# Designs tried in a protein design run: designed miniproteins, single chains, continued (4). Part 18

Each design is a single chain, and the fold is of that chain. pLDDT is the mean over its residues in the fold that is shown.

## One batch from the design tools (miniprotein)

Design m12597
Fold by ESMFold2-Fast:
Structure m12597 (fold): chain A 105 residues (1-105)
Amino acid sequence: APSAQELVDQAIQLANSTLRLIKNKSPVSEILAQLDALIAVAEQLRAVTAGDPVLQALADALIESVERLKRLIEEKSPERDITLEEAAVTVYLGGIYFEIKRRNA
C-alpha cells in the first residue's frame, strides 16, 4: 500500500496539474478528470491516516474543497469563486504535507 507521504506527494502533483489546466482554459472534461483523480488520492490518504484526528480532519477538508471546486467548474461559476477554492485546496494540501513531515521528523 502507498505511504501517506507518497499519497500527499501524488496529491500535490495532481493539484498543480489541475491548476495549470484551469489557468490554460483547458477542456472542462480534462479538468474534471484531474479533480476526480485528486479526490481518489485524497480518499486513499484519508484511509491510510485512520486514527489520526488531525490528518483525518485535513483530509476531509481537502476532499470537501476539491468536490466544491469540481462543482464550481461544472457550473461555470465566477472566476473569483474558482480561485478561492483553488487557494483552499492548496492550503489543505500544505497542511497535510507539513503534518506528515512533522510526524516523520
Scores: mean pLDDT 89

Design m12598
Fold by ESMFold2-Fast:
Structure m12598 (fold): chain A 79 residues (1-79)
Amino acid sequence: KDKIINQAKQTIKSASADDQKKAKDSFDKAQGNPKKALSLMKKDGLSDDILGAYQQLLGAGMTDKQVSDVFDQAYKDKK
């Protein structure tokens, strides 16, 4: 599981700052609803790789808050 989590985190970190911001905005609008967050990310044109990474982190037992924090940290690290 650690390999899958690390690979998903790496996919998120390698995403563009714009894509990371779109994901962060989607989490903020979804207010902890993962289905709504996923729908908003799809609407905003985020790649299947990013959507897959999000689902892999949830499947590995991370909470919505923890996954949102991964995207937020990745966005901050690019500034």
Scores: mean pLDDT 76

Design m12599
Fold by ESMFold2-Fast:
Structure m12599 (fold): chain A 70 residues (1-70)
Amino acid sequence: SAELRELVRKALEAAVAGDNATTKAYAEKLSELTGKPPEVVENALVRGYLLLQEGASLEEAVEAALRDLL
């Protein structure tokens, strides 16, 4: 959904900025909206973050994280 995509994008942007508190807040909201446990959400965001570190675009990282959440 558009809401999930935007939350994943904001979480990854916060993670890149080193804003751990904001990243955690978005991860908690993603857990609530998807019904998936926090560990699954955190693992999805870590996958997206690692793709960004390897030179992937933000949109590619967002789509990869969303596949793990759906």
Scores: mean pLDDT 86

Design m12600
Fold by ESMFold2-Fast:
Structure m12600 (fold): chain A 82 residues (1-82)
Amino acid sequence: KEKKELVEKTKKELEELEKEALAELTNPEAIEFLKKKYEEALKEIDELEKEDLSVEELKFELDVILGLFEIAVAVAKIIDAK
């Protein structure tokens, strides 16, 4: 179950990133943006689980999703500053 362990690890990392960011955000627009991006990231992971990917391919795609969510956190902070 190496693939499931990678998925669960990535989901935990996404959850912690969202939790930490939401604790700092005060603007409703920034909060809504981040929550939407988090939901999109989880949906993308669910779609990846349906694909017959190698462990290496899955790890790469999960790393991309995580990196894009880190960018979304940075964008949410920019929105929050307005």
Scores: mean pLDDT 86

Design m12601
Fold by ESMFold2-Fast:
Structure m12601 (fold): chain A 80 residues (1-80)
Amino acid sequence: DEKIKEIEKILLEVADLYEERGDYEMANYMRAAALEVKNLMKKDKEKAVKGLELLLDQLRHEKAPQEVIDRVEEALELAK
């Protein structure tokens, strides 16, 4: 539905931010995460939510830019 599309859009926009900064490894990781979360939202919403929680914890631990953290938090709230 529209929530799944918005979640995918957020994660792909985060990937674009990493690519713009020259972090191609994180950009590719975020694109893979976007595809996985999109698929899980249709099959196993609980796993999608847990995946986003783990992603958010990883980004906070690695001290990702606040803009990235805020956007992934929005994706998590949409997934709940």
Scores: mean pLDDT 87

Design m12602
Fold by ESMFold2-Fast:
Structure m12602 (fold): chain A 115 residues (1-115)
Amino acid sequence: DPELEAEREAFRQAIKARDLDGAVEHAVRILRHYDFSEEGWALVALEVLQVLTGRKILPKNPVNDFPALLLLSLVEAGATPEQIVKELEIYGYPLTKEQAEFVRELFRRLRAATA
């Protein structure tokens, strides 16, 4: 889907630029394509982790999905940036504190925008 791929690329560029407003806008459009399903939220979280850590997109498997779902659970639980860093590092996604703060604010705004 060319429209979905364009939104995913725009989302990746917004994350690289730390453009919170742009990242929220493009993520909402991605989520809408997936009818705000768990798959859509997992995809958005996975894109964030891959952009911030510099990892390449791997073939879809349960290990790749777990860190994305863990990140979403931590944000929903109100985890601190330090807690997010510690938990994700266990699964091989070492974020800086700045990256964890950005991710936490991004997902808080996304939840507000989709409420």
Scores: mean pLDDT 80

Design m12603
Fold by ESMFold2-Fast:
Structure m12603 (fold): chain A 117 residues (1-117)
Amino acid sequence: MEEAAERFIEGLRKKDAKLAAEGFKELFTEFLMEEMLLSREEAEKIVIDLAKRILSLVKENKPEEAVELLSSYLESLPEDSPFREPLERVVEALREFLETTPQEEAVEFFEKFLSYL
């Protein structure tokens, strides 16, 4: 989980969509299976749907709503969850990426990102 979060954050910082997608898929699949008690197949479907929703919101120039999608998972976590700190760092990295990256570049990034999931 911590290595997956770092891979996603590094992918965003370097604008490496493949690295970001690998970290995102691993982190959110583990989170959905361990905290939400979903099967791997159900978790992977939700991860793809979540990525599609982020891309849609970025295309609509609603980056704040894209960040809020990930932040909503933090609110569902117990205070002692091992996923809390990794997800907080991931939310902060996504916010920074969307604040500092032009919309056209962010759209291209997340289209590539989705293609690696």
Scores: mean pLDDT 85

Design m12604
Fold by ESMFold2-Fast:
Structure m12604 (fold): chain A 96 residues (1-96)
Amino acid sequence: SSSLLEEYRRLLEEADKLGSEADKLKDEYDNLNADYDLLTSYADGAKKTGSGGDELEREANELKSRANDTLSRYNDTSRRYNELRRRAEELRRLLS
């Protein structure tokens, strides 16, 4: 029916949006991890030389918390994306 075709199209459009959001979250996660690794390296160096590093460690821990939150959002978005793609595939089979 035309109703099933409309539902299929809607699911694909929603999945595309979620896929784009997931890609953005993955990029944000990767960037936060890169910054975390850099700051933890600097903090470790500063602590070993007695030059402080507490502020760098605090900033690194904040980045890690943000990275973990971003990963959680990425996983949730990816799960929703996969579910919509699965539903679209089921409708595609009914339409063929």
Scores: mean pLDDT 89

Design m12605
Fold by ESMFold2-Fast:
Structure m12605 (fold): chain A 100 residues (1-100)
Amino acid sequence: SPLDELRELEEETTEKIKELIEKGDIEGAIKVAEEHKKKAEEIINKDPSLSEEEKKTLLEGYEKLIEYLKEHRNDPPEVLIENVEAHSDLLLDALEKLEK
C-alpha cells in the first residue's frame, strides 16, 4: 500500500540522514530530507484514501525535520541524531494511525 511504501521509505531515509550527520555532512542530510519530502509527497498525492487534511498533516511532519536540520546545523551530531530519530518516530506513529 502507499502507507507501507511511506513507512519503508521513512526507515531507509532516516538511517541515511543519521549516517550523513555522523560523517559531518549536514548539508547532505538536509538535501536527503528535502528529496525524501518530494518523494513522499508524490506517494501521498497518489493515495485516494487520504483526506486533504491528512495529507497536509503528514507533509508538515516532513517539513518540520527539514526546518529543524536547517536551524540546528551547528549542533553536536549526537543531538541532531536524537532529534532526527524523534521526528521519524512521530511520522511512523502518524502513518500507523492512518492504516486500518
Scores: mean pLDDT 86

Design m12606
Fold by ESMFold2-Fast:
Structure m12606 (fold): chain A 105 residues (1-105)
Amino acid sequence: GLNEELSQLQNEINSLIDELKKTTDTEEKKSILNELNNKIDSLIKLALKATTSDELDHAIKSLDDVTNALEETLNQITDPDINLQLEIKLGLINIAIGILKLVLK
């Protein structure tokens, strides 16, 4: 179901964030960042499909958890290009959370 797919994507995103934090090679960082961006986009699209109160609560929580993980990552990453891409994704996640909260009302 939707909640299981959200949990799987969140776990994949967390794993990619951990890999990004420990990776020093520039080409490997780019590869991880591309995968991370794709998984975040997938999470946002899936979250916006939530229709029940239970699905909406799970979607909001998954997006909030990823927001927290990305904010912690931004405090550790000094690369301005990586930082900018992650900040853009945080903006998109915040918009999605706002939409879901409006639907929940």
Scores: mean pLDDT 87

Design m12607
Fold by ESMFold2-Fast:
Structure m12607 (fold): chain A 80 residues (1-80)
Amino acid sequence: VRVDITITAPKDKAQKVADAALEAGRSTPGVLSVEARVDGDTVYVTVEAEDLEAGIRAVLAISEAALKAGATKVDSVISE
């Protein structure tokens, strides 16, 4: 499955949030790949997970890590 996560963070914290999201995603069982892109105050994270359960675990882990790193909002979409 594919997970697209959009994270809003203060511009000065966006890279820290992206780094935290990448680490959390990579540490999630069943995650096949994680990519993050920073665009100003927004961090876009794309996750490929082996199944829906792994995708849901990735959303929870990435959301928690991002908020701890200074994110103000997290939105996610799971596809396939």
Scores: mean pLDDT 86

Design m12608
Fold by ESMFold2-Fast:
Structure m12608 (fold): chain A 81 residues (1-81)
Amino acid sequence: SALLEEVKRRTGLTDEDLEEIRERVYEALSNPEVAEELFLAILEELLRPEDPGLLRAQLKSWSDLPDERIDEIVARAVAAA
C-alpha cells in the first residue's frame, strides 16, 4: 500500500519488519478490529512522530529489532516528519 511504502521510505523499515509488527499486534490482541487500529496508529506515528519516546516503546514491544536499530528508525522518522 502507499502508506507502507511511505513508512519504509521515511524510516528504513523493511517489508519483513512491518509484517512482524503486524503479526505480533494481531496475535496479542483478541479483537482483530482493535489490532488493525493499533497497527495503523503505529504506521501513522512512524510517518508523523508526536512522541518519539512512545514510538520507541511501541517498536520495542511489537518487534525483535535491536535497540540500536529502533533508535535509528525513530531518528529517521523524526527527521523525515
Scores: mean pLDDT 84

Design m12609
Fold by ESMFold2-Fast:
Structure m12609 (fold): chain A 90 residues (1-90)
Amino acid sequence: MAGGGVGAYGTPEQARRALEAAIDAAEKSGGTVTRGEVRPSLNGGAAARVGITAPSKELADKAANRGMDAAEQAGVIAGGGSKTPAGVPP
């Protein structure tokens, strides 16, 4: 098993949508979601973090990349790869 992750930053609603989109995209790409959470920030924003495992590193990277793309399409700043906690805001 290989691991990957997606982090996203935005408003609480955007972070939640990004979390849901990233989980869906990762699972559709052959990843298994092991962690999903949204944490509020002091500036009124929120950070979403998704942990992913897959049978191979290539699948884990694909799942993380698809998750990042889905999160960005939901209107947030996203980052991904291994152990990404959160993307950085602009």
Scores: mean pLDDT 71

Design m12610
Fold by ESMFold2-Fast:
Structure m12610 (fold): chain A 93 residues (1-93)
Amino acid sequence: MKKKEIEKKFEELLEKWEKGEITGEQFIEETTPLMKELYAEDPEAARELYEKLMRRILEILKEKIKNNEHKELQELGVKPEEALEAIEKVLAK
């Protein structure tokens, strides 16, 4: 798959997850093979894409946790407050 096609698919999946059209688990399951393909063909492009999208991913995740839309993390005993503090620390940098 070409870099532009992978980037477009990743952005489409981010938008669907932000809108609640797919779950966080589905987002991970669908993005993982895309990133594996990009990393196999061009590791540097994969790193650049991760760095570009990391902020957006963290912002979406923060909003989902705040709205209790990421309940799976709570069921696993992860405290939303601890997750939010970690995300805010990364975003502030």
Scores: mean pLDDT 71

Design m12611
Fold by ESMFold2-Fast:
Structure m12611 (fold): chain A 100 residues (1-100)
Amino acid sequence: SSLQEEIVRLARELLELARRAATAALRAGDSEMSNLMLAVGILAQELVENPDASKEELEELIRQMEELIARLEAVPDPTPLLREVVRLARRVVELLRKAA
């Protein structure tokens, strides 16, 4: 469906951004941020690999992504890259809620 195609497209963009953000965090010596960005990348990769996820799988992905978004939004003085990851992750969650 067009909704599934849009979710996969945004998930691919989120995966690329999360990978760049993880690398930037590692270079800055921020292991916690690197691990959070890697976790975002794992969820984005699951959406790319399983676009036909069940309702139960979609609800679990939504829950996990919202937990990661909350942790990222708690970060003081967010970089432009972190803000962009959060923006894309929120958009992915919005579309996943329409699919569930």
Scores: mean pLDDT 88

Design m12612
Fold by ESMFold2-Fast:
Formats: C-alpha cells, sequence, structure tokens
Structure m12612 (fold): chain A 94 residues (1-94)
C-alpha cells in the first residue's frame, strides 16, 4: 500500500529526528517527537497488515535501542525507554 509506504517513511524520518534531539539533549523535542511516533504507530496498525506492521515496528524498536545505547543523558534514555516499551506492547497486540 502507498499509504503504508508513506507511513514507513514518516516513521523513519521521526526516528532520525529523535536521534538528533537525543544527541542535542533536547528533552522537550524528544518528548514531542515520541508522541508523534506513537500517533503514527496507531495509524500504521489501522492501515497496515499485521505482517507489515510487525516488520515496521521491529525496525523502529531496533532504531530506538540504538539511540538509547548511544545516549548519555539519563532523561533522554528514560523517554526513549518508555517509547520502546510502548512499541513493544503494540507489537505484542498484533
Amino acid sequence: SSEVEELKKELNELLEQIRLAAVRRDVETARELVERLKEKVKELKKKASPQEAKEILNNAITALNNIISESRDPEIKEILQEAKEYLEKELKEL
């Protein structure tokens, strides 16, 4: 689906923006981007097949794990860990 392909692109762009916010230690921007990520995940689950959603969510969880491992800021790590746990819960419900 072209809509699912666009959502995948938007999710990847949000993950890159989250990575950049984490590098800058921009806590407020990281929180806002995580909320946008959650909204896109909900939209993905409505529009994608379970198989497509699982693949995209697994890739997003991997990206978040990488950002968490590279971050040195405890508040950023906490925000991203909560985002990861949200995505893992959404994945288990597929």
Scores: mean pLDDT 89

Design m12613
Fold by ESMFold2-Fast:
Structure m12613 (fold): chain A 74 residues (1-74)
Amino acid sequence: TQNQQLGDQYIRLGLTYLRNKDYQSGIDYFQQAINYQGINNTNAQMLLSGAYRNLGDFDRSQYYYDLALSSSRG
């Protein structure tokens, strides 16, 4: 669907920023992906977890990690 395609595009943009160590821009794009594809987006949740950990936001990192594990189990 168009929402799925837009979400995938936001994931690709966010990954580009993560590779450049711009973790905040990466987070912003992964949040946009969730807005289009829904909160149970395991890939976006894992990427958010990693980006927040790199920013030192361990509470949000753990939150998204737990969501990703729940989403991947059904």
Scores: mean pLDDT 82

Design m12614
Fold by ESMFold2-Fast:
Structure m12614 (fold): chain A 91 residues (1-91)
Amino acid sequence: SAAREEARRLAREAARAFAAGRDEEFGRLLEEALALDREAALEQLRREFGRRGAEGDARAQALLAGVLDELGETAEAEEWMKRALALAAAA
């Protein structure tokens, strides 16, 4: 649907705002994406933060854990949160 595609677009823009440190823009875009289509937004964020988390971004790993928890992937969420905390402690 058009709403689903727009939710994915907004989720990609939210991830870019996050990468740029624009936290207020990130929060606004995230809320807009989730309001249009929560499932499509969460799946797109999973891809975006999964990529950044794999590159060693502890903040992205923590956000990925949150996204996975919202999708019901509790075991995977716990694993990514452990990685985020370990990486932050090593900094």
Scores: mean pLDDT 87

Design m12615
Fold by ESMFold2-Fast:
Structure m12615 (fold): chain A 85 residues (1-85)
Amino acid sequence: MEKLLEIIEEKSKSEEEKKKRLLSYAEVYRGIAEALGDILRGIENIEKKNNNYDEEEYKKLKEIVEKSKEENLKLAEELEKLAKE
């Protein structure tokens, strides 16, 4: 995140351009979170069809994907807050 904010600051010619860039990247992070939600559904479908699944391993995998989804949503929210400053 820090590197992205540095690049946005360096390349923005005005506060309005900076806000526009921050909002555009917020949209990207929301898109990543949506894609991770689709991946989570894919894991659940594989679990349901696989009779040899390890329940604990699949639970941990789903937790990792869900955490990544939540982290990307938080990044989007942080960028949206910076754009309102």
Scores: mean pLDDT 82

Design m12616
Fold by ESMFold2-Fast:
Structure m12616 (fold): chain A 76 residues (1-76)
Amino acid sequence: KKEFVREIEKELSSGKKLIVKEYKGKSMDFAEIAEKVEKALKEQKETLEVEVTGETEEIARALGETAALIADSLLL
């Protein structure tokens, strides 16, 4: 039941790429997003993929931006 909102691509301070796919559906909390970002970073891939789900398009976009900030802050 997840509805696709947006896909963003961001280059992290480490030089790796982060792809965030934003969906509208059952909202994720901050802890769930942090866990998904940590798991993606732990895989040590050149391109990291994280999916976020928010109750509205606006929330989904905000959570996507939050995921990108978490990814950039966790490994300097």
Scores: mean pLDDT 75

Design m12617
Fold by ESMFold2-Fast:
Structure m12617 (fold): chain A 61 residues (1-61)
Amino acid sequence: ASEEEINRGVVDVARAVVVTTLRNQGKDEEAERLSKRVDEAVKAGNYEEALKIVRDEIKRL
């Protein structure tokens, strides 16, 4: 797999885990905002930013 494919896979898995955790906590709006921010970073090709967004949210869990 390419580096881009690996980075996309890592972001997708990490996002899914965080979003599920937030929804289980009743934080649906926060989960939606996180998903949108990650999607925008990925759309821009900025996987470093996408990973940072997910990591920052994990630190708050």
Scores: mean pLDDT 81

Design m12618
Fold by ESMFold2-Fast:
Order: C-alpha cells, then sequence, then structure tokens
Structure m12618 (fold): chain A 100 residues (1-100)
C-alpha cells in the first residue's frame, strides 16, 4: 500500500542515520535530532488513515532532515553530511517512483 511504501522509506532512512551515528560519534547530537524528526513522522504516518496525508507527512519530514543535513555540511564542511543527504534523496526518490 502507499502507506507501507512511505513507512518502509522512513525505516530505511532512520536505519541509515543510526549507522551514520555509529560511524560519526562526533555528530551524535545532530543525528539524534534528525532521527527524532523521522521517528515522530513515522508514528504520525502510521496513525493516519489517509494515504495522501501519510505521504505528505513523510515527504515533509524527509525534506526537513535533508535541509538540516545540508546546513550541517555548510557549517562543518564535512562531506559525510552531503553523502548522507544524497543517500536519503535516493531512498525518497525510489519510494516516490513506487507510489506512481
Amino acid sequence: SPKDIVLEALDRIIALLRQAKAEHPEHRNTLDRNISILDEARARAEASTDPQEAIQIAKEAIEQVMGRLQLEYVLTGDPAFRELADKIYDIAKEAMKKLE
């Protein structure tokens, strides 16, 4: 279902951020904040009975997290944040293709 597709995408992104946190303990606090945004979005999307609402919740949370990671890249110059944002974009793009 459309809801299962967005929940799977959120779960994949959360797993990716948890892995990044293990690889980059110096970025633990910022990665935990981004994980929290996605955990909240996942709970809201799962509780939604409207597939379009679930898609919108997931899309907004992913865009927020990507924006936060891009800002961290600008502030730190650490390519890990750009690589992470690019991987998240690829997961989101793949999910959106499945929804068409």
Scores: mean pLDDT 90

Design m12619
Fold by ESMFold2-Fast:
Structure m12619 (fold): chain A 70 residues (1-70)
Amino acid sequence: SMQQALQLLDQGIQAAKQGDLDSAIQYMSQAVTLLGGDGDEAAASLRSLGDADEIARAARVMKTHVRERQ
C-alpha cells in the first residue's frame, strides 16, 4: 500500500543517515516493489550513488513521487 511504501522510505532515510547504506537500499527497494516497480533495478541505481546523503535525497524524492502516483 502507499502508506507502507512511505513508511519503508522513511526507514530508508533513517538507515542512510545512520550510515547503513545496505539497509537503506533494502528498505527503498521494498518500497519500489510495493509500488509495482523493479526493486532490483532500484537497488542497483542506489548502490551506484554510494553516498548516504544522495540515497537519503533519493528516498525523499520517491516519497514525493508516491504522493503523485495516487
Scores: mean pLDDT 80

Design m12620
Fold by ESMFold2-Fast:
Structure m12620 (fold): chain A 88 residues (1-88)
Amino acid sequence: ALEEAAERAGRTIRDIALADGASPEVAEQLGRETREVLLRAAKEHSDPGLAAQEAAKEIVRRAREAGLSGTAATLMAAAAVLALMEAA
């Protein structure tokens, strides 16, 4: 359940990055990183809300570092939060 949710979130974030003008390479990297961030947050935090908060913060940071828009970063964070809360 959690690994499937993380994989779906990674694909969603890849698609958001592509729509925001990222290269396929950058979008694929962000998708993979998102999967890893979600799985790590869930392992490090038993509370789904804390896991979601930390994952969202890290995803926003990575999106901004990749040069993505604030709108894209917000949508990516929302996808990550939804995936962790639904997997709980």
Scores: mean pLDDT 84

Design m12621
Fold by ESMFold2-Fast:
Structure m12621 (fold): chain A 105 residues (1-105)
Amino acid sequence: SMMKEQLEKGAKDLEELAKKSIELAERGAAELDRLARERPDVRAQALAARDNGREAIEGIRKNLEKYIKLAVKSKKSLSLAASYVSALSITAVGLGTQGRILARR
C-alpha cells in the first residue's frame, strides 16, 4: 500500500540521516583525540568530552535501531526514530563545538 511505502521511505531516510550524524560525531571524537595527544593542558577535558559523547551515541543508537525496525509498520515508531536522529545530530554538533572551544584555549 502507499502508506507502507511512505513508512519504509521514512525509515530509510532516517537511517541515512543517522549514518551522517554518526559520521559527524566520529569526526568530532577524532578531533578531541588529536587535541588530547597534542594539548596536555586540555587533555583531560578532551578525553572526557569524547567518552561522554561516545556513551551518548551508543545509548541513542540502541533505541534508534529498535524504532527504525518498527517504523515500517508504525507512525509512532517512525516519530520516535526521528526524535533519536535529532538527538544524534545534537550530540554530533556538541562534540564539534567542544573541540573548537578546547582548541582555542
Scores: mean pLDDT 87

Design m12622
Fold by ESMFold2-Fast:
Structure m12622 (fold): chain A 61 residues (1-61)
Amino acid sequence: AAGDLYGTDPKTAMAGVKAVQELGVDASVSEVAKYLGISQATASRALKIGRQLVADGVFTP
């Protein structure tokens, strides 16, 4: 699972992947925070993990 790969909770990892898939890898933290309805701090973590999972080929963009 995504959480097992990156030491984060699966909900945060999947939220980051979904944000990258819907908004693109160039999405800002503010765009992700607005899209997911979460704080910018949580969005920053989610986006970092989502980008890494896409880069590692675990999920397609």
Scores: mean pLDDT 72

Design m12623
Fold by ESMFold2-Fast:
Structure m12623 (fold): chain A 93 residues (1-93)
Amino acid sequence: EREELIKEAEERIPELIEELRKAGFDEETLELAREALKYLLEALTTEDEEKREEARKKALELAEKIALAAKEKGLIDKTEEEIKAEIEAVEKR
Protein backbone atom coordinates (compact mmCIF):
# COMPACT_ATOMS: atom_id res chain seq x y z
CA GLU A 1 0.00 0.00 0.00
CA ARG A 2 2.82 2.46 0.81
CA GLU A 3 4.51 1.70 -2.54
CA GLU A 4 1.20 2.22 -4.35
CA LEU A 5 0.58 5.54 -2.56
CA ILE A 6 4.07 6.77 -3.49
CA LYS A 7 3.59 5.79 -7.15
CA GLU A 8 0.15 7.43 -7.23
CA ALA A 9 1.62 10.65 -5.79
CA GLU A 10 4.49 10.56 -8.33
CA GLU A 11 1.96 10.11 -11.15
CA ARG A 12 -0.03 13.11 -9.87
CA ILE A 13 3.04 15.39 -10.14
CA PRO A 14 3.00 15.44 -13.99
CA GLU A 15 -0.77 16.14 -13.94
CA LEU A 16 -0.32 19.13 -11.61
CA ILE A 17 2.54 20.46 -13.77
CA GLU A 18 0.36 20.14 -16.88
CA GLU A 19 -2.45 22.12 -15.16
CA LEU A 20 0.03 24.89 -14.30
CA ARG A 21 1.33 24.88 -17.90
CA LYS A 22 -2.25 25.29 -19.20
CA ALA A 23 -2.74 28.16 -16.72
CA GLY A 24 0.15 30.05 -18.38
CA PHE A 25 3.10 29.29 -16.09
CA ASP A 26 6.46 29.43 -17.86
CA GLU A 27 9.06 26.63 -17.92
CA GLU A 28 11.19 28.31 -15.22
CA THR A 29 8.26 28.34 -12.78
CA LEU A 30 7.28 24.78 -13.77
CA GLU A 31 10.80 23.60 -12.85
CA LEU A 32 10.37 25.15 -9.39
CA ALA A 33 6.96 23.46 -9.10
CA ARG A 34 8.42 20.04 -9.99
CA GLU A 35 11.13 20.47 -7.34
CA ALA A 36 8.60 21.65 -4.72
CA LEU A 37 6.37 18.63 -5.38
CA LYS A 38 9.35 16.26 -5.06
CA TYR A 39 10.19 17.72 -1.64
CA LEU A 40 6.53 17.59 -0.62
CA LEU A 41 6.40 13.89 -1.60
CA GLU A 42 9.60 13.27 0.42
CA ALA A 43 8.07 15.04 3.45
CA LEU A 44 4.92 12.89 3.19
CA THR A 45 6.68 9.53 2.61
CA THR A 46 9.87 9.60 4.72
CA GLU A 47 9.85 8.06 8.21
CA ASP A 48 12.96 10.05 9.23
CA GLU A 49 11.88 13.04 11.34
CA GLU A 50 14.91 15.20 10.41
CA LYS A 51 14.63 14.45 6.68
CA ARG A 52 10.87 15.12 6.79
CA GLU A 53 11.43 18.51 8.45
CA GLU A 54 14.10 19.52 5.89
CA ALA A 55 11.95 18.38 2.95
CA ARG A 56 8.94 20.31 4.29
CA LYS A 57 11.06 23.45 4.70
CA LYS A 58 12.40 23.13 1.13
CA ALA A 59 8.88 22.60 -0.26
CA LEU A 60 7.65 25.77 1.49
CA GLU A 61 10.64 27.81 0.26
CA LEU A 62 9.96 26.70 -3.32
CA ALA A 63 6.20 27.31 -2.96
CA GLU A 64 6.95 30.93 -2.00
CA LYS A 65 9.25 31.35 -5.03
CA ILE A 66 6.57 29.88 -7.32
CA ALA A 67 3.89 32.23 -5.92
CA LEU A 68 6.17 35.27 -6.33
CA ALA A 69 7.04 34.24 -9.91
CA ALA A 70 3.33 33.79 -10.70
CA LYS A 71 2.63 37.27 -9.28
CA GLU A 72 5.42 38.79 -11.41
CA LYS A 73 3.96 37.13 -14.54
CA GLY A 74 0.48 38.45 -13.66
CA LEU A 75 -1.01 34.98 -13.07
CA ILE A 76 -2.14 35.75 -9.50
CA ASP A 77 -3.40 38.96 -7.86
CA LYS A 78 -2.05 38.34 -4.35
CA THR A 79 0.39 40.77 -2.73
CA GLU A 80 3.85 39.64 -1.56
CA GLU A 81 2.63 40.10 2.04
CA GLU A 82 -0.39 37.84 1.43
CA ILE A 83 1.82 35.16 -0.15
CA LYS A 84 4.25 35.27 2.79
CA ALA A 85 1.37 35.13 5.32
CA GLU A 86 -0.11 32.04 3.61
CA ILE A 87 3.27 30.26 3.62
CA GLU A 88 3.74 31.10 7.32
CA ALA A 89 0.23 29.79 8.09
CA VAL A 90 1.06 26.44 6.43
CA GLU A 91 4.43 26.28 8.24
CA LYS A 92 2.78 26.87 11.65
CA ARG A 93 0.48 23.86 11.10
Scores: mean pLDDT 74

Design m12624
Fold by ESMFold2-Fast:
Structure m12624 (fold): chain A 64 residues (1-64)
Amino acid sequence: EPLTATAVFDSLEQAEKAAEAARKTPGVLSAEVRKRADGSYVVTITADSEESLVRAMKAAAEAA
């Protein structure tokens, strides 16, 4: 059952680096970058398991 988490970044470059790192994590199904109304960027990560989602979030934070 797919699980979803979000992370927020101040710049598009940080959000894109985070999304790229998440996509390289085994078990990640998608990572999308979207601009928010306040000028920040949200990365939405979807993974096939809780373990994969936790790893993806750690990788995203490390890359940003």
Scores: mean pLDDT 82

Design m12625
Fold by ESMFold2-Fast:
Structure m12625 (fold): chain A 55 residues (1-55)
Amino acid sequence: MSKEDIIKEAKKKFPEAEEEYIEELVTKVLTSAPSFPAEVQLQFVLKDLEERLKS
């Protein structure tokens, strides 16, 4: 699963989220947790988006 795949999946789950924000968040997760599987990196992105959109 590539960075582009993670962005695509995040956009599918949170279509209301700003694309620029999703891309920035994905880059941040990939930079801070590069050793984690892509599926886990996607979960970090989805959790952060959920917490931000809940507010």
Scores: mean pLDDT 78

Design m12626
Fold by ESMFold2-Fast:
Structure m12626 (fold): chain A 94 residues (1-94)
Amino acid sequence: VRKDLEKVKELVKKILEKAKEAGDEETALIAESILEGLDTVLANENISKESLIDVLKSVIEGLEKIIKTSKNEEVKKLAKEAKEIAEKTLKKLE
């Protein structure tokens, strides 16, 4: 789970970088929100399973919004990859 979350974080960092370079403020704000949630989970070794599931659902929703609203194909590709990892991680917890 932790390695999967770290991989999602790395992909979202790349999304944030590309969004900032393109002036895509909406995608950048969503990516920053996702990173904040992931950092909270990764910093807490005793996080509850319920809290982890809630954060993963929020991350998946944010990534889905990026996929639907972004005009950048590379950003969409990164968001799809991150979403797939997050969905697989969520399925392991349910």
Scores: mean pLDDT 82

Design m12627
Fold by ESMFold2-Fast:
Structure m12627 (fold): chain A 99 residues (1-99)
Amino acid sequence: KRKKIEELVERLKELLDRWAAAVTAEDPSLAEEARKFAEILKEEADRILEDPEDEITIGVLKVGLAVALTVSRTLGLTEAAALADEALDVVSELEEIAK
């Protein structure tokens, strides 16, 4: 269902922006790195709108978000970690719907 995929991609992009903002609020020294990383993952998320069955793009998003989650947890960025975890759930929903 195209509309559900569009809704989940938009939600994922919003969570990525919120993750970068949370990293910036908790550790301003990481602001540029977090913003750049979120922009890279948002570009990958937009590729799902072009090809929802692209397992490579889904894999890149899952790995990228797992890195964001692990880094956030390791640095004690609790809000950022929660947002990255929620974003991983959205990618799992995208993977299921693309069948």
Scores: mean pLDDT 83

Design m12628
Fold by ESMFold2-Fast:
Structure m12628 (fold): chain A 100 residues (1-100)
Amino acid sequence: SMEEVREKIIKINKELLEELKKVAPPEALKLVEEHVERINKIVNDESLSPQEKLEKIAEETFKLMEELEKVIKDRETLEKITELIQKHMTEIEKLLREAE
């Protein structure tokens, strides 16, 4: 159900933030926290289809990656953070595709 998908996405986002607290500089963590808030709003928007939610999440994730490149100057740290975000976003995309 969409309700179960929503609950799973919220849990994935909480796990992402907990993992990032261990490795991300404060400025990067703040950007991801703001991103998670936007994703939660998209997922909770009952007017949007699962496909529309996927498209909006992809757009927001792209913007986050651009912002992270501007604030994280260490390439190794940037790669680790972006890989972690991409992994969690892939899980969210899978859940939304299965909801259709």
Scores: mean pLDDT 84

Design m12629
Fold by ESMFold2-Fast:
Structure m12629 (fold): chain A 112 residues (1-112)
Amino acid sequence: MEEVPLHGSASDAHLAEVRARYAGKTPEEIRRDWAERTYRLIRLLVEAGIPGPVTFGFDVPAELADPILEGVREGVRRALAEHPRVIKGSVTAERVSPDRVRVTLTVELAEP
């Protein structure tokens, strides 16, 4: 469904982009892509010297939520294993509509 971008409609445009990116992709390919994206994000925070709790919230299409969530969790596990500054990470998911899942990623980073 195409909507004119307004307050909140940027999230709908993001959902449309996520659907287009993963059209014809397997759940395993989606999981792998999100694991790499999540790991890269956390690695950038480590390299930038960002300390303390950092929280990211993003919306994903409900039909793609399971492989995306598994990918995010895998990326967090890899970051915890490879980077001593990553103390802990948590991933939560909440269904906010029939078509949309809100994913919240929180990572705790030690001082450099």
Scores: mean pLDDT 81

